# Designed miniproteins, single chains, continued (6): the designs that were tried, part 6

Each design is a single chain, and the fold is of that chain. pLDDT is the mean over its residues in the fold that is shown.

## One batch from the design tools (miniprotein)

Design m20190
Fold by ESMFold2-Fast:
Structure m20190 (fold): chain A 60 residues (1-60)
Amino acid sequence: SPFLEEYKELLRRNIEESPVLSEEEKKEFLEKLEAAENMKELVELDIEIAMKLIKAKLGV
């Protein structure tokens, strides 16, 4: 699906360009991104990344 490919590329850029994620966290998320085979897995990964960023901002 072209939408799946576009979403995957968007997530890749967001991970790589993040000023908040550590090098190790970026590597882990990129590995999960490459393993993702469908939209559900990409959405779940996007939520996981978002929750980590929110926790970092809240200091928890």
Scores: mean pLDDT 85

Design m20191
Fold by ESMFold2-Fast:
Structure m20191 (fold): chain A 67 residues (1-67)
Amino acid sequence: ARELLEKARQLEKKASDAAFNGDYKEALRLLAEAYGLKAQAYESMGDFELARKYREKARRLRELAES
């Protein structure tokens, strides 16, 4: 769980950097990846409601990145 949350934080940092450099599609892809890892982390901690919400957010961000 802790390792997944740390990886997610690193991906969120990369997403922020990509957005700052104007690469918004890359930022969305990285953020979707981060939220997917957060969903896995919360599921492993037994927080199924939070895991579901992060999975939903990750899916929508991936959809936006593909547009």
Scores: mean pLDDT 84

Design m20192
Fold by ESMFold2-Fast:
Order: structure tokens, then C-alpha cells, then sequence
Structure m20192 (fold): chain A 144 residues (1-144)
């Protein structure tokens, strides 16, 4: 599922974010099926960073991890989501999601998030078409 480098990154991400999670959220994650646990964890982690006012620290953490390993698709994906939803830096966040797809074309969630964001946030015919094409690719990768 994950490369050794992505697994090491995920363990450090957990060390940063787990102290910000409630006991109820940690218990919820322990009950999520293993194959969905990464996605559930990422959603809770990003929201916990935002809710605890750790935006600047989290951004620096992700930037440092990318500097240490510039091929970590997962780190670019998380930074992209954080920039879009946490900091409202839309154009910068989109570039990081595109970089995550470039580094890992099989990263279905990156295709899904970028496609969904374009469809719900932009009403131009070009953005709507691109958003649909990205979601079709995500569905293909998920076997839908």
C-alpha cells in the first residue's frame, strides 16, 4: 500500500497529530476498517490541526518532510488539502494536489479531491469539464 518512505512519514505525521485528537476520535479510528483507516485518520488530523490553531507549525512540518524527500506524494497531497481548506490558499493548494498526482498517478484520493474541489468551487465550463475528467479517473482507479 505505502512505500517505506510514506510509512515513515505517516508515523511522524501521527506523532504530530495524535496529541490533538480526542480519545473518542482515537477510539473511532481503531474501529475503522484497516483499508479505510488512513483516509479517516487524514481527515481527522487536518481538522484537529485547524481546530487547535496549529496551522503554521503543521505547514512547516510538511514543508520540512518534502525538503527531506521531494518524492513523497502523500506529503504533497496533505499540504495541498491543508492549503485549500486550512489556509484558503487555493491556487497554491491546487499545485500541490497536481504534484501528488504527478508523483503517484494511482493516488485515487488525490484525483478525487482535486476533481471535487474544481466542480464545487468554480463554475467556468473549462473547470467543470476538468473536474469531471479528474473524478472519472478517480472512479477508474477505485474500480467504480
Amino acid sequence: LLTPEEKAFLEELKKFTEPLLSDEQKEFLSRVPEEMRLYAFLGLAINAVIDNGKLEEFKKFLEKKIEENPNLALAYFILGLFLIYGEKKIEEGIKYLEKAIELNPNFALAWYELGTFLLVSYDSEEDQKRGRELLEKADELLGL
Scores: mean pLDDT 79

Design m20193
Fold by ESMFold2-Fast:
Structure m20193 (fold): chain A 82 residues (1-82)
Amino acid sequence: SDEEARKLLEKGKEAFKKGDYATALELYRKAIELAETYEVIYEALYNAALNNLLASGYSEKEAEEAAKKAAKEMAEEIMKKK
């Protein structure tokens, strides 16, 4: 459900703030599995991609640009298969 997906997204954001990137990515992955609407799927994918890129040393601007593009393309593909 979108409600459960959003709870996992918030928990993932907290894990990322604490530097627990492995836990953050696991929570984002679970959020993507539970998300039902494009908006929640996009948010989960965007946060997962953004946080992974930032943790990998990309600048904020580069990470945001790449994460937005990747999240849009992936969310559209997932919605086509639902």
Scores: mean pLDDT 81

Design m20194
Fold by ESMFold2-Fast:
Structure m20194 (fold): chain A 89 residues (1-89)
Amino acid sequence: TLESLIPKDPEERDKLQQLRGQILSLLTDPRATVASIAEKLGVSPSTVRRLIRAILAEFEQDPELLHMLSDYLGVDPAELLENLRRAAR
């Protein structure tokens, strides 16, 4: 359910934000797969896929967010977006 993606506890919310950031960082490599990310982060592949889809939805609603995060990560926004789309398949 949607509620399972948004933890109510501050500690769990912080952990989710950390996972999101780590997924974005790993997706700066076009060779990264859902399976390799899940293995590196110690989470299920379904969790990784779910978070990638949520990130894609956020970028579709807020293109400025995509550009800001891409600048922070030192990658091209178009490359990051394509890597996310590839992994979400």
Scores: mean pLDDT 76

Design m20195
Fold by ESMFold2-Fast:
Structure m20195 (fold): chain A 61 residues (1-61)
Amino acid sequence: PSPQEIADAAQKAAEKAGAKATVTVTKTADGYRVDLTLEGSPEAVKKAALAAGNAVNDLIE
């Protein structure tokens, strides 16, 4: 998948969970770098982190 596809999927998943999200994905020589910043209530951040992580996992395998 492209860096943009990973970033878009993770950000959408996090925002659906109720957190403010910023996701940056960079293609490196060894694969990918994923930077994820989440802001919100403890419950929203917890749900967003899980949702964003699942979205990344589904795309990268």
Scores: mean pLDDT 82

Design m20196
Fold by ESMFold2-Fast:
Parts: structure tokens; C-alpha cells; sequence
Structure m20196 (fold): chain A 59 residues (1-59)
């Protein structure tokens, strides 16, 4: 799950998707995974930090 979300973020950024759209889609996916019990709150926080780092590096 976590690796799939990060792989999708990287692929979308490489494809030239707007960073705002990539970030929103990733956050929504993290929220759904948390609600399903697939990710803990700590894992969501860590993944949000990594997504922010990837987005910043892509700009």
C-alpha cells in the first residue's frame, strides 16, 4: 500500500501532472487507507512528509 502510493506520486510527477492535483489525490488515498485500517496515523504522517518532500524536489 505505502509503496504503491509513493510509486504513483513519483509516476504522476514524472508525467507532468500538476503538483496540486498529485498532492490532493495522494492525500485522499492515504485518508481512505487509514479509514480501512490499512495504515496507522503514524504511517499516514510519515507518508505525507515523504510526499511533500517528493513534490518539493520536483519543483
Amino acid sequence: MADEILARVRADLAAGKPVEEVTLEAINELQRARDKGELTDEQVDALRAEISRLVAAAQ
Scores: mean pLDDT 81

Design m20197
Fold by ESMFold2-Fast:
Structure m20197 (fold): chain A 83 residues (1-83)
Amino acid sequence: TKELILQGLRRAAEELSKVSPLLAEVARLALEAAEARLAGDEERVAALEARARELEAQLTPEELETADRILEEVAARMRAEAA
């Protein structure tokens, strides 16, 4: 459901925001892009995704690896709660 998707993204954004200011901004843009996509605002989605991609290019390998772990942990937690 839309609620479960947004809940997962909000949890991921909260955890990512604790890692670095850059990851916090990327997570915020990703959440806004997801909300815009659900609203059918394709122009806003494209703009937010372009900005997120620019910031992602600035992430260190360690930040990317940490982000991947957090996303996996959030996904696993949501699957466990749904079961």
Scores: mean pLDDT 80

Design m20199
Fold by ESMFold2-Fast:
Structure m20199 (fold): chain A 109 residues (1-109)
Amino acid sequence: DVLERLQARVDELKAEIDAEIEKLRASPSITGQAVAAILEAARYLAEKWIEEKTKGLSPVARAILQAAVLEALRRGDFTKEHIIELARRIGEELGVDPETLEEVLKAIS
């Protein structure tokens, strides 16, 4: 099921980001602590943005948007263009209907 695969990907990305924040927080480096704080703030803002943009989206469209946004954050390129590119790639990999993908792209735009 496409939705189950997307939910698993979202959960994995959340776990990876949280683990990286924890690792950086455990660092004795001031640079590590600063990067942890920035990533934590970026994660919080990303989750708020997802919540705002997913209003009225189908469950599959919501999950694609969540996966794309979290992947963009993990890669350190949180631009609208990169999120759109990731959403298209995820949709293509999972064989998502063009109508559902269009729904996601309109929400990002």
Scores: mean pLDDT 82

Design m20200
Fold by ESMFold2-Fast:
Structure m20200 (fold): chain A 72 residues (1-72)
Amino acid sequence: SLDEQLRAVFDRYDKDGDGTLDYFELHAALQSLGLRPSAEELAALFRRYDRDGDGRLDWAEFRELVRELLAR
């Protein structure tokens, strides 16, 4: 499923194993999925989905962000 593919990508780029992605890990993960938002678009999406304000995205936030990009 899409969720299984996204989870595999998330885990691959979660280099410190803490269950979150920073901005640079997110950028690399999106590129591996063939998604290429601009730096400005990615910054805006990161701010929108970083609900905890900790500068990192958990799995649920990452999944919602990617689904928004796939929906346009």
Scores: mean pLDDT 82

Design m20202
Fold by ESMFold2-Fast:
Structure m20202 (fold): chain A 68 residues (1-68)
Amino acid sequence: MDLEKIKEELKKVVDDEVADQAVRSMKVALKAGASKESIAKAVEDTLRFNGVSDEKVKKAVEAVKKLL
């Protein structure tokens, strides 16, 4: 899993601070032994919590899923 590439793809769709929070959420989920599906869900939830639009959330989550 390439967290740096995921972070770069997220920054194309959302603000840098939000992308950093999403990657931090992914690292926590990975350390807890979460599935790839749960990790993608953690990204989605982080973006939605930060007020990212549904359209941008969908684009970001699809990019993350391709790199997981």
Scores: mean pLDDT 81

Design m20203
Fold by ESMFold2-Fast:
Parts: structure tokens; sequence; C-alpha cells
Structure m20203 (fold): chain A 58 residues (1-58)
């Protein structure tokens, strides 16, 4: 369970690093909504995306 959250966080962090290389500063937040649901938010100066992932899909 906790490994799934960390996997999602690392993936989102890699995406944020990609945005930083393009000249944008990005932040990543991973939030556990339910026992089976994780919410990932990637935010940059010109980009903001929110995604929900089920632990069973990880």
Amino acid sequence: LEEAVETARRGALAEAKGLELLGEKATVEVERVDEDTIKITIKSESFEKERTVKISDI
C-alpha cells in the first residue's frame, strides 16, 4: 500500500523535473483519498493537472 503511494510520487516527481528542464518550475503533491485511491497533483507556472489512480492499478 505505502509502496504504491511512493511509486506514484516518484513518477509525478520525474514529470515535474521534465517541466523544470523546459524552464518551468513544477511541484508535485500526492494525497491518499481512500484506501484504494491516490490523488496526484502536478502544478507548474503554466500547467496544472490532477489525476486519480487506484492502488489496484499500480
Scores: mean pLDDT 70

Design m20204
Fold by ESMFold2-Fast:
Structure m20204 (fold): chain A 80 residues (1-80)
Amino acid sequence: MKEEIIKKFEELYEKLRPHLTPEQVAEFEKLMEEIKNAKTKDEIIEAIRRLLHLVNLRGTPEARALAIEGFKEIMEIISK
């Protein structure tokens, strides 16, 4: 499950990267590292929530749409 979540985050990162500023890229990479080091599902969910907040607050409408769809897929994996 954790490997599947990481793979989905990497796919989302590749889709979002052209729409992100260098500062947002650095924050996204930091949050991906938190997910890789997470020991509980709650830690993964919190990192997802922070990534969604980052894109919604600072992202373009296109980046927000991509993030919402990607996080929906990741949350579906976590809920299994």
Scores: mean pLDDT 74

Design m20205
Fold by ESMFold2-Fast:
Structure m20205 (fold): chain A 64 residues (1-64)
Amino acid sequence: SKEELIKEAEKLLEEAKELLKKGDYQRALMLASRAGKLAIQAEDEELLKEAGEIAREAKKMLSE
């Protein structure tokens, strides 16, 4: 269901935020990307925006 997709995406984003705090940027990016795909399936624009912000921060930290 849509609600189950939202719940899973929110859980992945919480995990991605913790990984970002710990400096595990590659795993944070992977989880944020997965959450973004679930947000698209759930048609949740706010959740997609949050996933994109976390993914961009992780990419920035991985860049030279």
Scores: mean pLDDT 87

Design m20206
Fold by ESMFold2-Fast:
Structure m20206 (fold): chain A 84 residues (1-84)
Amino acid sequence: SELKKKIRELAIKEVGYRFLALANRVDAELAESNMNTNPEIAALSKEEQEEAIKKYKEEQLELAKEAEEKAKELEKKREELEKK
């Protein structure tokens, strides 16, 4: 059934975006650790390091939010098809 195949494809994509969102949230929580392993960041002033870490954390959280919104869109489409 094409309907069942489409539902399955949407479910797989939803899981993928939820995984991506969790990965980006973990990267945001580990921002200081991740940035401190970068020798280019280690060469910066303390103020520049703090700004770079803040920017990285904000970028990871934004990516997580975008992935969560994509997962919700896919969940809604899947639920609409499941009603048929």
Scores: mean pLDDT 85

Design m20207
Fold by ESMFold2-Fast:
Order: sequence, then structure tokens, then C-alpha cells
Structure m20207 (fold): chain A 65 residues (1-65)
Amino acid sequence: SDEEIKELGKRILKAAKEMGIELSEEQAEEIARLLLEGTPLSEIAKKFGIDEKKLREIVDKAVTM
């Protein structure tokens, strides 16, 4: 749902900021959407120009918030 995407997107944005990675709200929401759709981290990382290991850390932090 849009609500789940927005909530996960906010958590991703916060986790990224704590790791020194700059994301827009739109980028964070798109990452959230792709994650909820089951898109592989490697494809998401490539799409947004983020290191795959860094993206994994962002997702892990976002889920534990």
C-alpha cells in the first residue's frame, strides 16, 4: 500500500542519512516500493548508484527502527 511504502521510505531516508548517503524522499520511496515488490538489492543498488553493501546496511537499519 502507499502507506507502507511511505513509512518504509521514511525509515530508509533516516538510515541513509545516518550512513552519510544522500537520498531524496522520492528515491527513498522508490527503494521502499522495489523492496516490497521483492526486487533484488543488486538491481536497486545499480538503479540508484548506491554500493550494494551500503544499501544492505541501510535496509537492515530501516527494518530495525
Scores: mean pLDDT 85

Design m20208
Fold by ESMFold2-Fast:
Structure m20208 (fold): chain A 55 residues (1-55)
Amino acid sequence: KRKEELVEKIVEAMLNKDTFGVLKIIEEARKLGYSDEEINELLTEAQKKVLEKKK
């Protein structure tokens, strides 16, 4: 799923503390037709996954 790919990219950027990477992925999602609400959902899901991976 394309959503899953975007979430994985956001997780990787967050783990690497790459703020510009996160912003680039958000812009990519917007160009793919995701709404601001959908983008917020992707960010929330990615943040939860980052916290889980950190134990």
Scores: mean pLDDT 79

Design m20209
Fold by ESMFold2-Fast:
Structure m20209 (fold): chain A 92 residues (1-92)
Amino acid sequence: MVEKALRRAAEAAREAAEAETLEALREATLTAVTNLDLALMSAVIDGDEAMVEALRPAIEAATEADKAAMAGDLEAAREAARRAAELAEAAI
């Protein structure tokens, strides 16, 4: 269900925003991206165009967090993860 994947994504994005190590940050951002992708696939299958549009900014923010984490930029990754969490929570 979209809601379960979206809740897991929001939780993972919050964990990423609070991560103290680069390893924890990378793990949390990957979990957030994976669950947002699952929510998007489910919304597309269900024909829920409103949910697809709501998920787009959350996916963009989570992807930016993942890119920043891969680059080792802890501050940029946490900020992007915080935005991803807020956007994912708003879509629930």
Scores: mean pLDDT 84

Design m20210
Fold by ESMFold2-Fast:
Structure m20210 (fold): chain A 78 residues (1-78)
Amino acid sequence: SMEEYERKKQEFLEKLRNDPEFAKEVLEVIASLVGVDPEDIEGIRERLEALRAAATDPERIADLEFMLEVLDLIEEMK
């Protein structure tokens, strides 16, 4: 359900805030998916934004927007 999805999303984001090692692992996964160095956060953002702009499927757009939200949170933690 939408409520279950939102709950799981919030739990995931909360874990990222409280676990720097988990945040690092998630960043490395996102970086690997877009083919960018995990230390190049701006490069990762640029690729995700380009993919979102090219995407037409609502589920794909939602996934890319969530990855961008994760990046924003990781940057705020620095």
Scores: mean pLDDT 83

Design m20211
Fold by ESMFold2-Fast:
Structure m20211 (fold): chain A 80 residues (1-80)
Amino acid sequence: SSLLQRAEELIEEGRRLANEGRLEEAAEKFVEAADLYASLGRYDRAAYLYRQAAMLYETIGNLEKAEEARRRAEELSAKA
């Protein structure tokens, strides 16, 4: 689907941004991709991407966004 293609493009963009040290922007791309996977019922993949975003937010010291992303991952894992 076009949404699945968009999600994969967001993951690749996020990986590129992370490699450039642009960790907050990378986390935002992983959250966007996770939301698309969740909209497609792909809860395991969405939860995985939220966990990746949480780790990036934690690395840059944004503990509030890290906690929110981890909580969202747990909610999605429960639906898988």
Scores: mean pLDDT 90

Design m20212
Fold by ESMFold2-Fast:
Structure m20212 (fold): chain A 89 residues (1-89)
Amino acid sequence: SDEEFDQGVADIVVAMALWAIRKGDPEGALDYAVLAARTGASLEDVKEVIEQAAKAGATPESLRKAAERLREMGFTELADYVEELAEKL
């Protein structure tokens, strides 16, 4: 089904985000985190990727840009969380 297909794509995108962090590209990981949310990844998985990207050196500016993209997509609670994370850096 489309739902099962979307879940498979979301899992791949989350994996790509984690690989970006491991390669030292936390900004790229944020782009994948936003795409993961868009493809139906769990909010918990998206939060984990964003937290790891922040820990790996993502800038407050890049986190705020990710939060704005998430808010535009309707993920208001997730966007609020990411903005709060950016303020603590």
Scores: mean pLDDT 84

Design m20213
Fold by ESMFold2-Fast:
Structure m20213 (fold): chain A 108 residues (1-108)
Amino acid sequence: MVELTQSPTSLTVKVGETVTLTSTASKDIGTKVAWWKQKPGEEKELLIYNASKLMEGVPSRFSGSGSGTTFTLTISNVQLEDTATYFNQAYGFNPPTWGPGTTLTVVE
């Protein structure tokens, strides 16, 4: 079974900063990875699929990169609305494997 780890576990940043979230897989998973955003009490929203492809309607300040075992979500010019937990998902498996999440807090 594939295991996903995410780093950092949590971080606090100011509006306008750029943040980088990393996920590491226990074995090569190619590019079959997605990044999801979840606010408390809400359903998960898909941001990035196939490691680097941006979902329609998602702001261009979000980008994904990586292949194999290391994957990165970059959020440039962070906004207060980006305060959420971000989950990495490996979907090349049944069921898909979820990472533990990185909690981002954005302050003014």
Scores: mean pLDDT 88

Design m20214
Fold by ESMFold2-Fast:
Structure m20214 (fold): chain A 111 residues (1-111)
Amino acid sequence: EFLTNKDYEKAIEELEKKIAEDPNNAQAWLELGQVYFEKGEYEKAIEAYEKAISLDPNNALAWLNLGNAYFKKEEYEKAIEYYEKALSLDPNNVVAEKNLEEAKKKLKEKE
């Protein structure tokens, strides 16, 4: 869904307020990362996903999203590492498997 910059700013403000009330809310950190990712702010998305993972290291979706953010930054070796971590937690995740193969292809094209 395409949101306006104002809609993203409102979502970020609401999530930051939620995190200020409960800084251990791993879901709120994951959602904050996703909003930054959709806005194209990949470095901020990475910081939020890393916080989500620090609170819930078994969340395969957080590892998948971290890999996606590094993929968008064209840091394919890091993307591969985090997609492999997502697959180690959820071996039947077809999205992580597909994204891993795309990252491997991009790394080979860059070299």
Scores: mean pLDDT 88

Design m20215
Fold by ESMFold2-Fast:
Structure m20215 (fold): chain A 71 residues (1-71)
Amino acid sequence: SAIAWNNLGLVLQNLGRYEEAAKAYEQAIKLDPSYALAYNELLSLLGEHPNALSEAKRTELKAQLDQALSS
């Protein structure tokens, strides 16, 4: 469930496990690319903790998210 992955991301973020939180949000988006909440949570996380994902992975993920949202 995309909702379950998003909720896992929120729990991990609250525990300070930002890299794992980012991956959980990414998984939610992979399961439901139209799930805007997971995208918004990931953007908020990366705004506060830009090191949660490597620069290369951030670039790749942003391209995937932009594609999903423009469809």
Scores: mean pLDDT 75

Design m20216
Fold by ESMFold2-Fast:
Structure m20216 (fold): chain A 71 residues (1-71)
Amino acid sequence: LEAGIEAARLMGVPEELVERAEEAARLIKEQEDPEKAKEATRLLKQGLEAAFRGDYERARELLEEAIRVAK
């Protein structure tokens, strides 16, 4: 996950989305519920994939959902 987030920063994905991805990854590491951690990880991966395709609107929605699920 950390490598994917750093790659997004290096490839010029907006800093706002990179910061959301970092927050989601942090919350996932702190999550004690394995079902929530698994679902949030899935959403984070989908958000990063959308960002790499240039679908920043979808990336934002997916990353915000990952944060909500991981909380």
Scores: mean pLDDT 83

Design m20217
Fold by ESMFold2-Fast:
Structure m20217 (fold): chain A 128 residues (1-128)
Amino acid sequence: SKAEELLKKAREAVKNGDYETAIKYYEQAIKADPDSPLAPEAYARLASVYVALGDTEKAEEWLKKAKELIEKNPDNARGWTALGRAYYALGKKDEAMEYYWKAAQLGSTEAAFLLIQLANELNILPEP
């Protein structure tokens, strides 16, 4: 879909450090289909861009929108993964772990790896 293509272009812009272009593509993806399963992922990824820019207040505003949308349609592994990444970037590691767990239960291998890494970081692995 056009929304999926725009989301891919936004992710590529983020990888290249082009946050202004990334914001435009995420906003276009949301506008292309605001009711799509891609909308909560786009909002969460947009929030991560604002965290990278140091605008934590704007990031939290976008995360609130992402959470409201994904809670209405929770069968969304990509959305939960993106929420987890954004909360991790904000230092909200307990919420990040919860969202990675939800995404992993829905079959996200990416979220499963992120969950293992976060669990190790939080020292919740069984001690010998």
Scores: mean pLDDT 86

Design m20218
Fold by ESMFold2-Fast:
Structure m20218 (fold): chain A 70 residues (1-70)
Amino acid sequence: SKAEAEKAIKEAEEKVKRIEENLKTAPDEVRPLGEKGIEEMKKLIEEAKKALEEGNYEEAVRLAKEALSL
């Protein structure tokens, strides 16, 4: 449903913000891996938002959950 897709996207965006905050104090050796993960999550979130705008709620939920699993 649209509500499930919107909720999953919000949860993924919140996870990105949490990881970004944690990276501020992360050791230099792990920071690049975290940054790459955030970039990948953001790409999936943008794809999920596009699917949501197109009315493809099933795809939007799938993409948002994929971002959450990273």
Scores: mean pLDDT 82

Design m20219
Fold by ESMFold2-Fast:
Structure m20219 (fold): chain A 66 residues (1-66)
Amino acid sequence: MLEELVARAAEALRAGDEEAFEEYVRRLSELTGVDEATVRFLVRLVAAGRLSPRAAARALETHGAL
């Protein structure tokens, strides 16, 4: 689920769908407890092809678990 949400957020960003992107960022922040700015940064790395959706999801899980 988390990896899927990250992938959808990155797809929305690549498509220029800012509303969908912001909605997924909010959901990811709520689910993980990670700040929205950090979530946006990680999703942007995924959209740029610098990070996989799975790696971003794991980073969010580990930061949220703290």
Scores: mean pLDDT 82

Design m20220
Fold by ESMFold2-Fast:
Structure m20220 (fold): chain A 55 residues (1-55)
Amino acid sequence: MEPSIDQAVDAVHRSLAAHGVKVDKEELRKEIEELIKEGKSSSQAAVTVANKYLS
């Protein structure tokens, strides 16, 4: 089951915080929404955004 955009944003924000990375939730939402518009699922968008900041 696909998470909502809000759930995806919260999951990414929590993951980044665990690694000491602070990113605004509005910025994370914007990036996740753009990836969904490109045809990615909420789960795929969340993983892509998290990897961008943790790489």
Scores: mean pLDDT 80

Design m20222
Fold by ESMFold2-Fast:
Structure m20222 (fold): chain A 85 residues (1-85)
Amino acid sequence: ELERLRELGERLRELVERERERLTEALAKELGDEAAAREIADLVVEGWLRVAEALEAGNLEEARRLYAEGAARVEAALAAARAAA
């Protein structure tokens, strides 16, 4: 199981890095603010990279915690960006 979690973390890292630009473009169109879109995309990518690292370490509990924390930060940033627009 530890080795499988490590492989999942590595694959997640690769997928997240590939999708960064698409996410930034989609958010920029949604928010009408490229700076806010870039900041939120960075939060999403950083959050998923932390989850990937926890999975690579074989710590599923930490990965779940980091996912929840990352999701909350992204939701707060999206709400703030929409309120400012």
Scores: mean pLDDT 80

Design m20224
Fold by ESMFold2-Fast:
Structure m20224 (fold): chain A 86 residues (1-86)
Amino acid sequence: AGKEGVEHFKKKEYEKAIEAYKEAIKKHPDDPYLWLLLGKAYFELGKYDEAIEAYEKAIKLAEEQGDEEMKKLAEKKLEEAKAKKA
């Protein structure tokens, strides 16, 4: 579902990646991976508040679904984003 956004991200087209991930999230709002990808794209643009919100959503969804690896990855990304605001 997020394939178009991933292609934009690889090209460093982060604003286009965000738009594509938001469209994918409309179709699959409970996918923690899409929220993680959205957070990563915001992080690359220096939008750390938006990255934090997206990572927190990814953590909550991963926890609800029992995806321990996704939760751990999103928690690591959340700490990295918080460190940029310190």
Scores: mean pLDDT 88

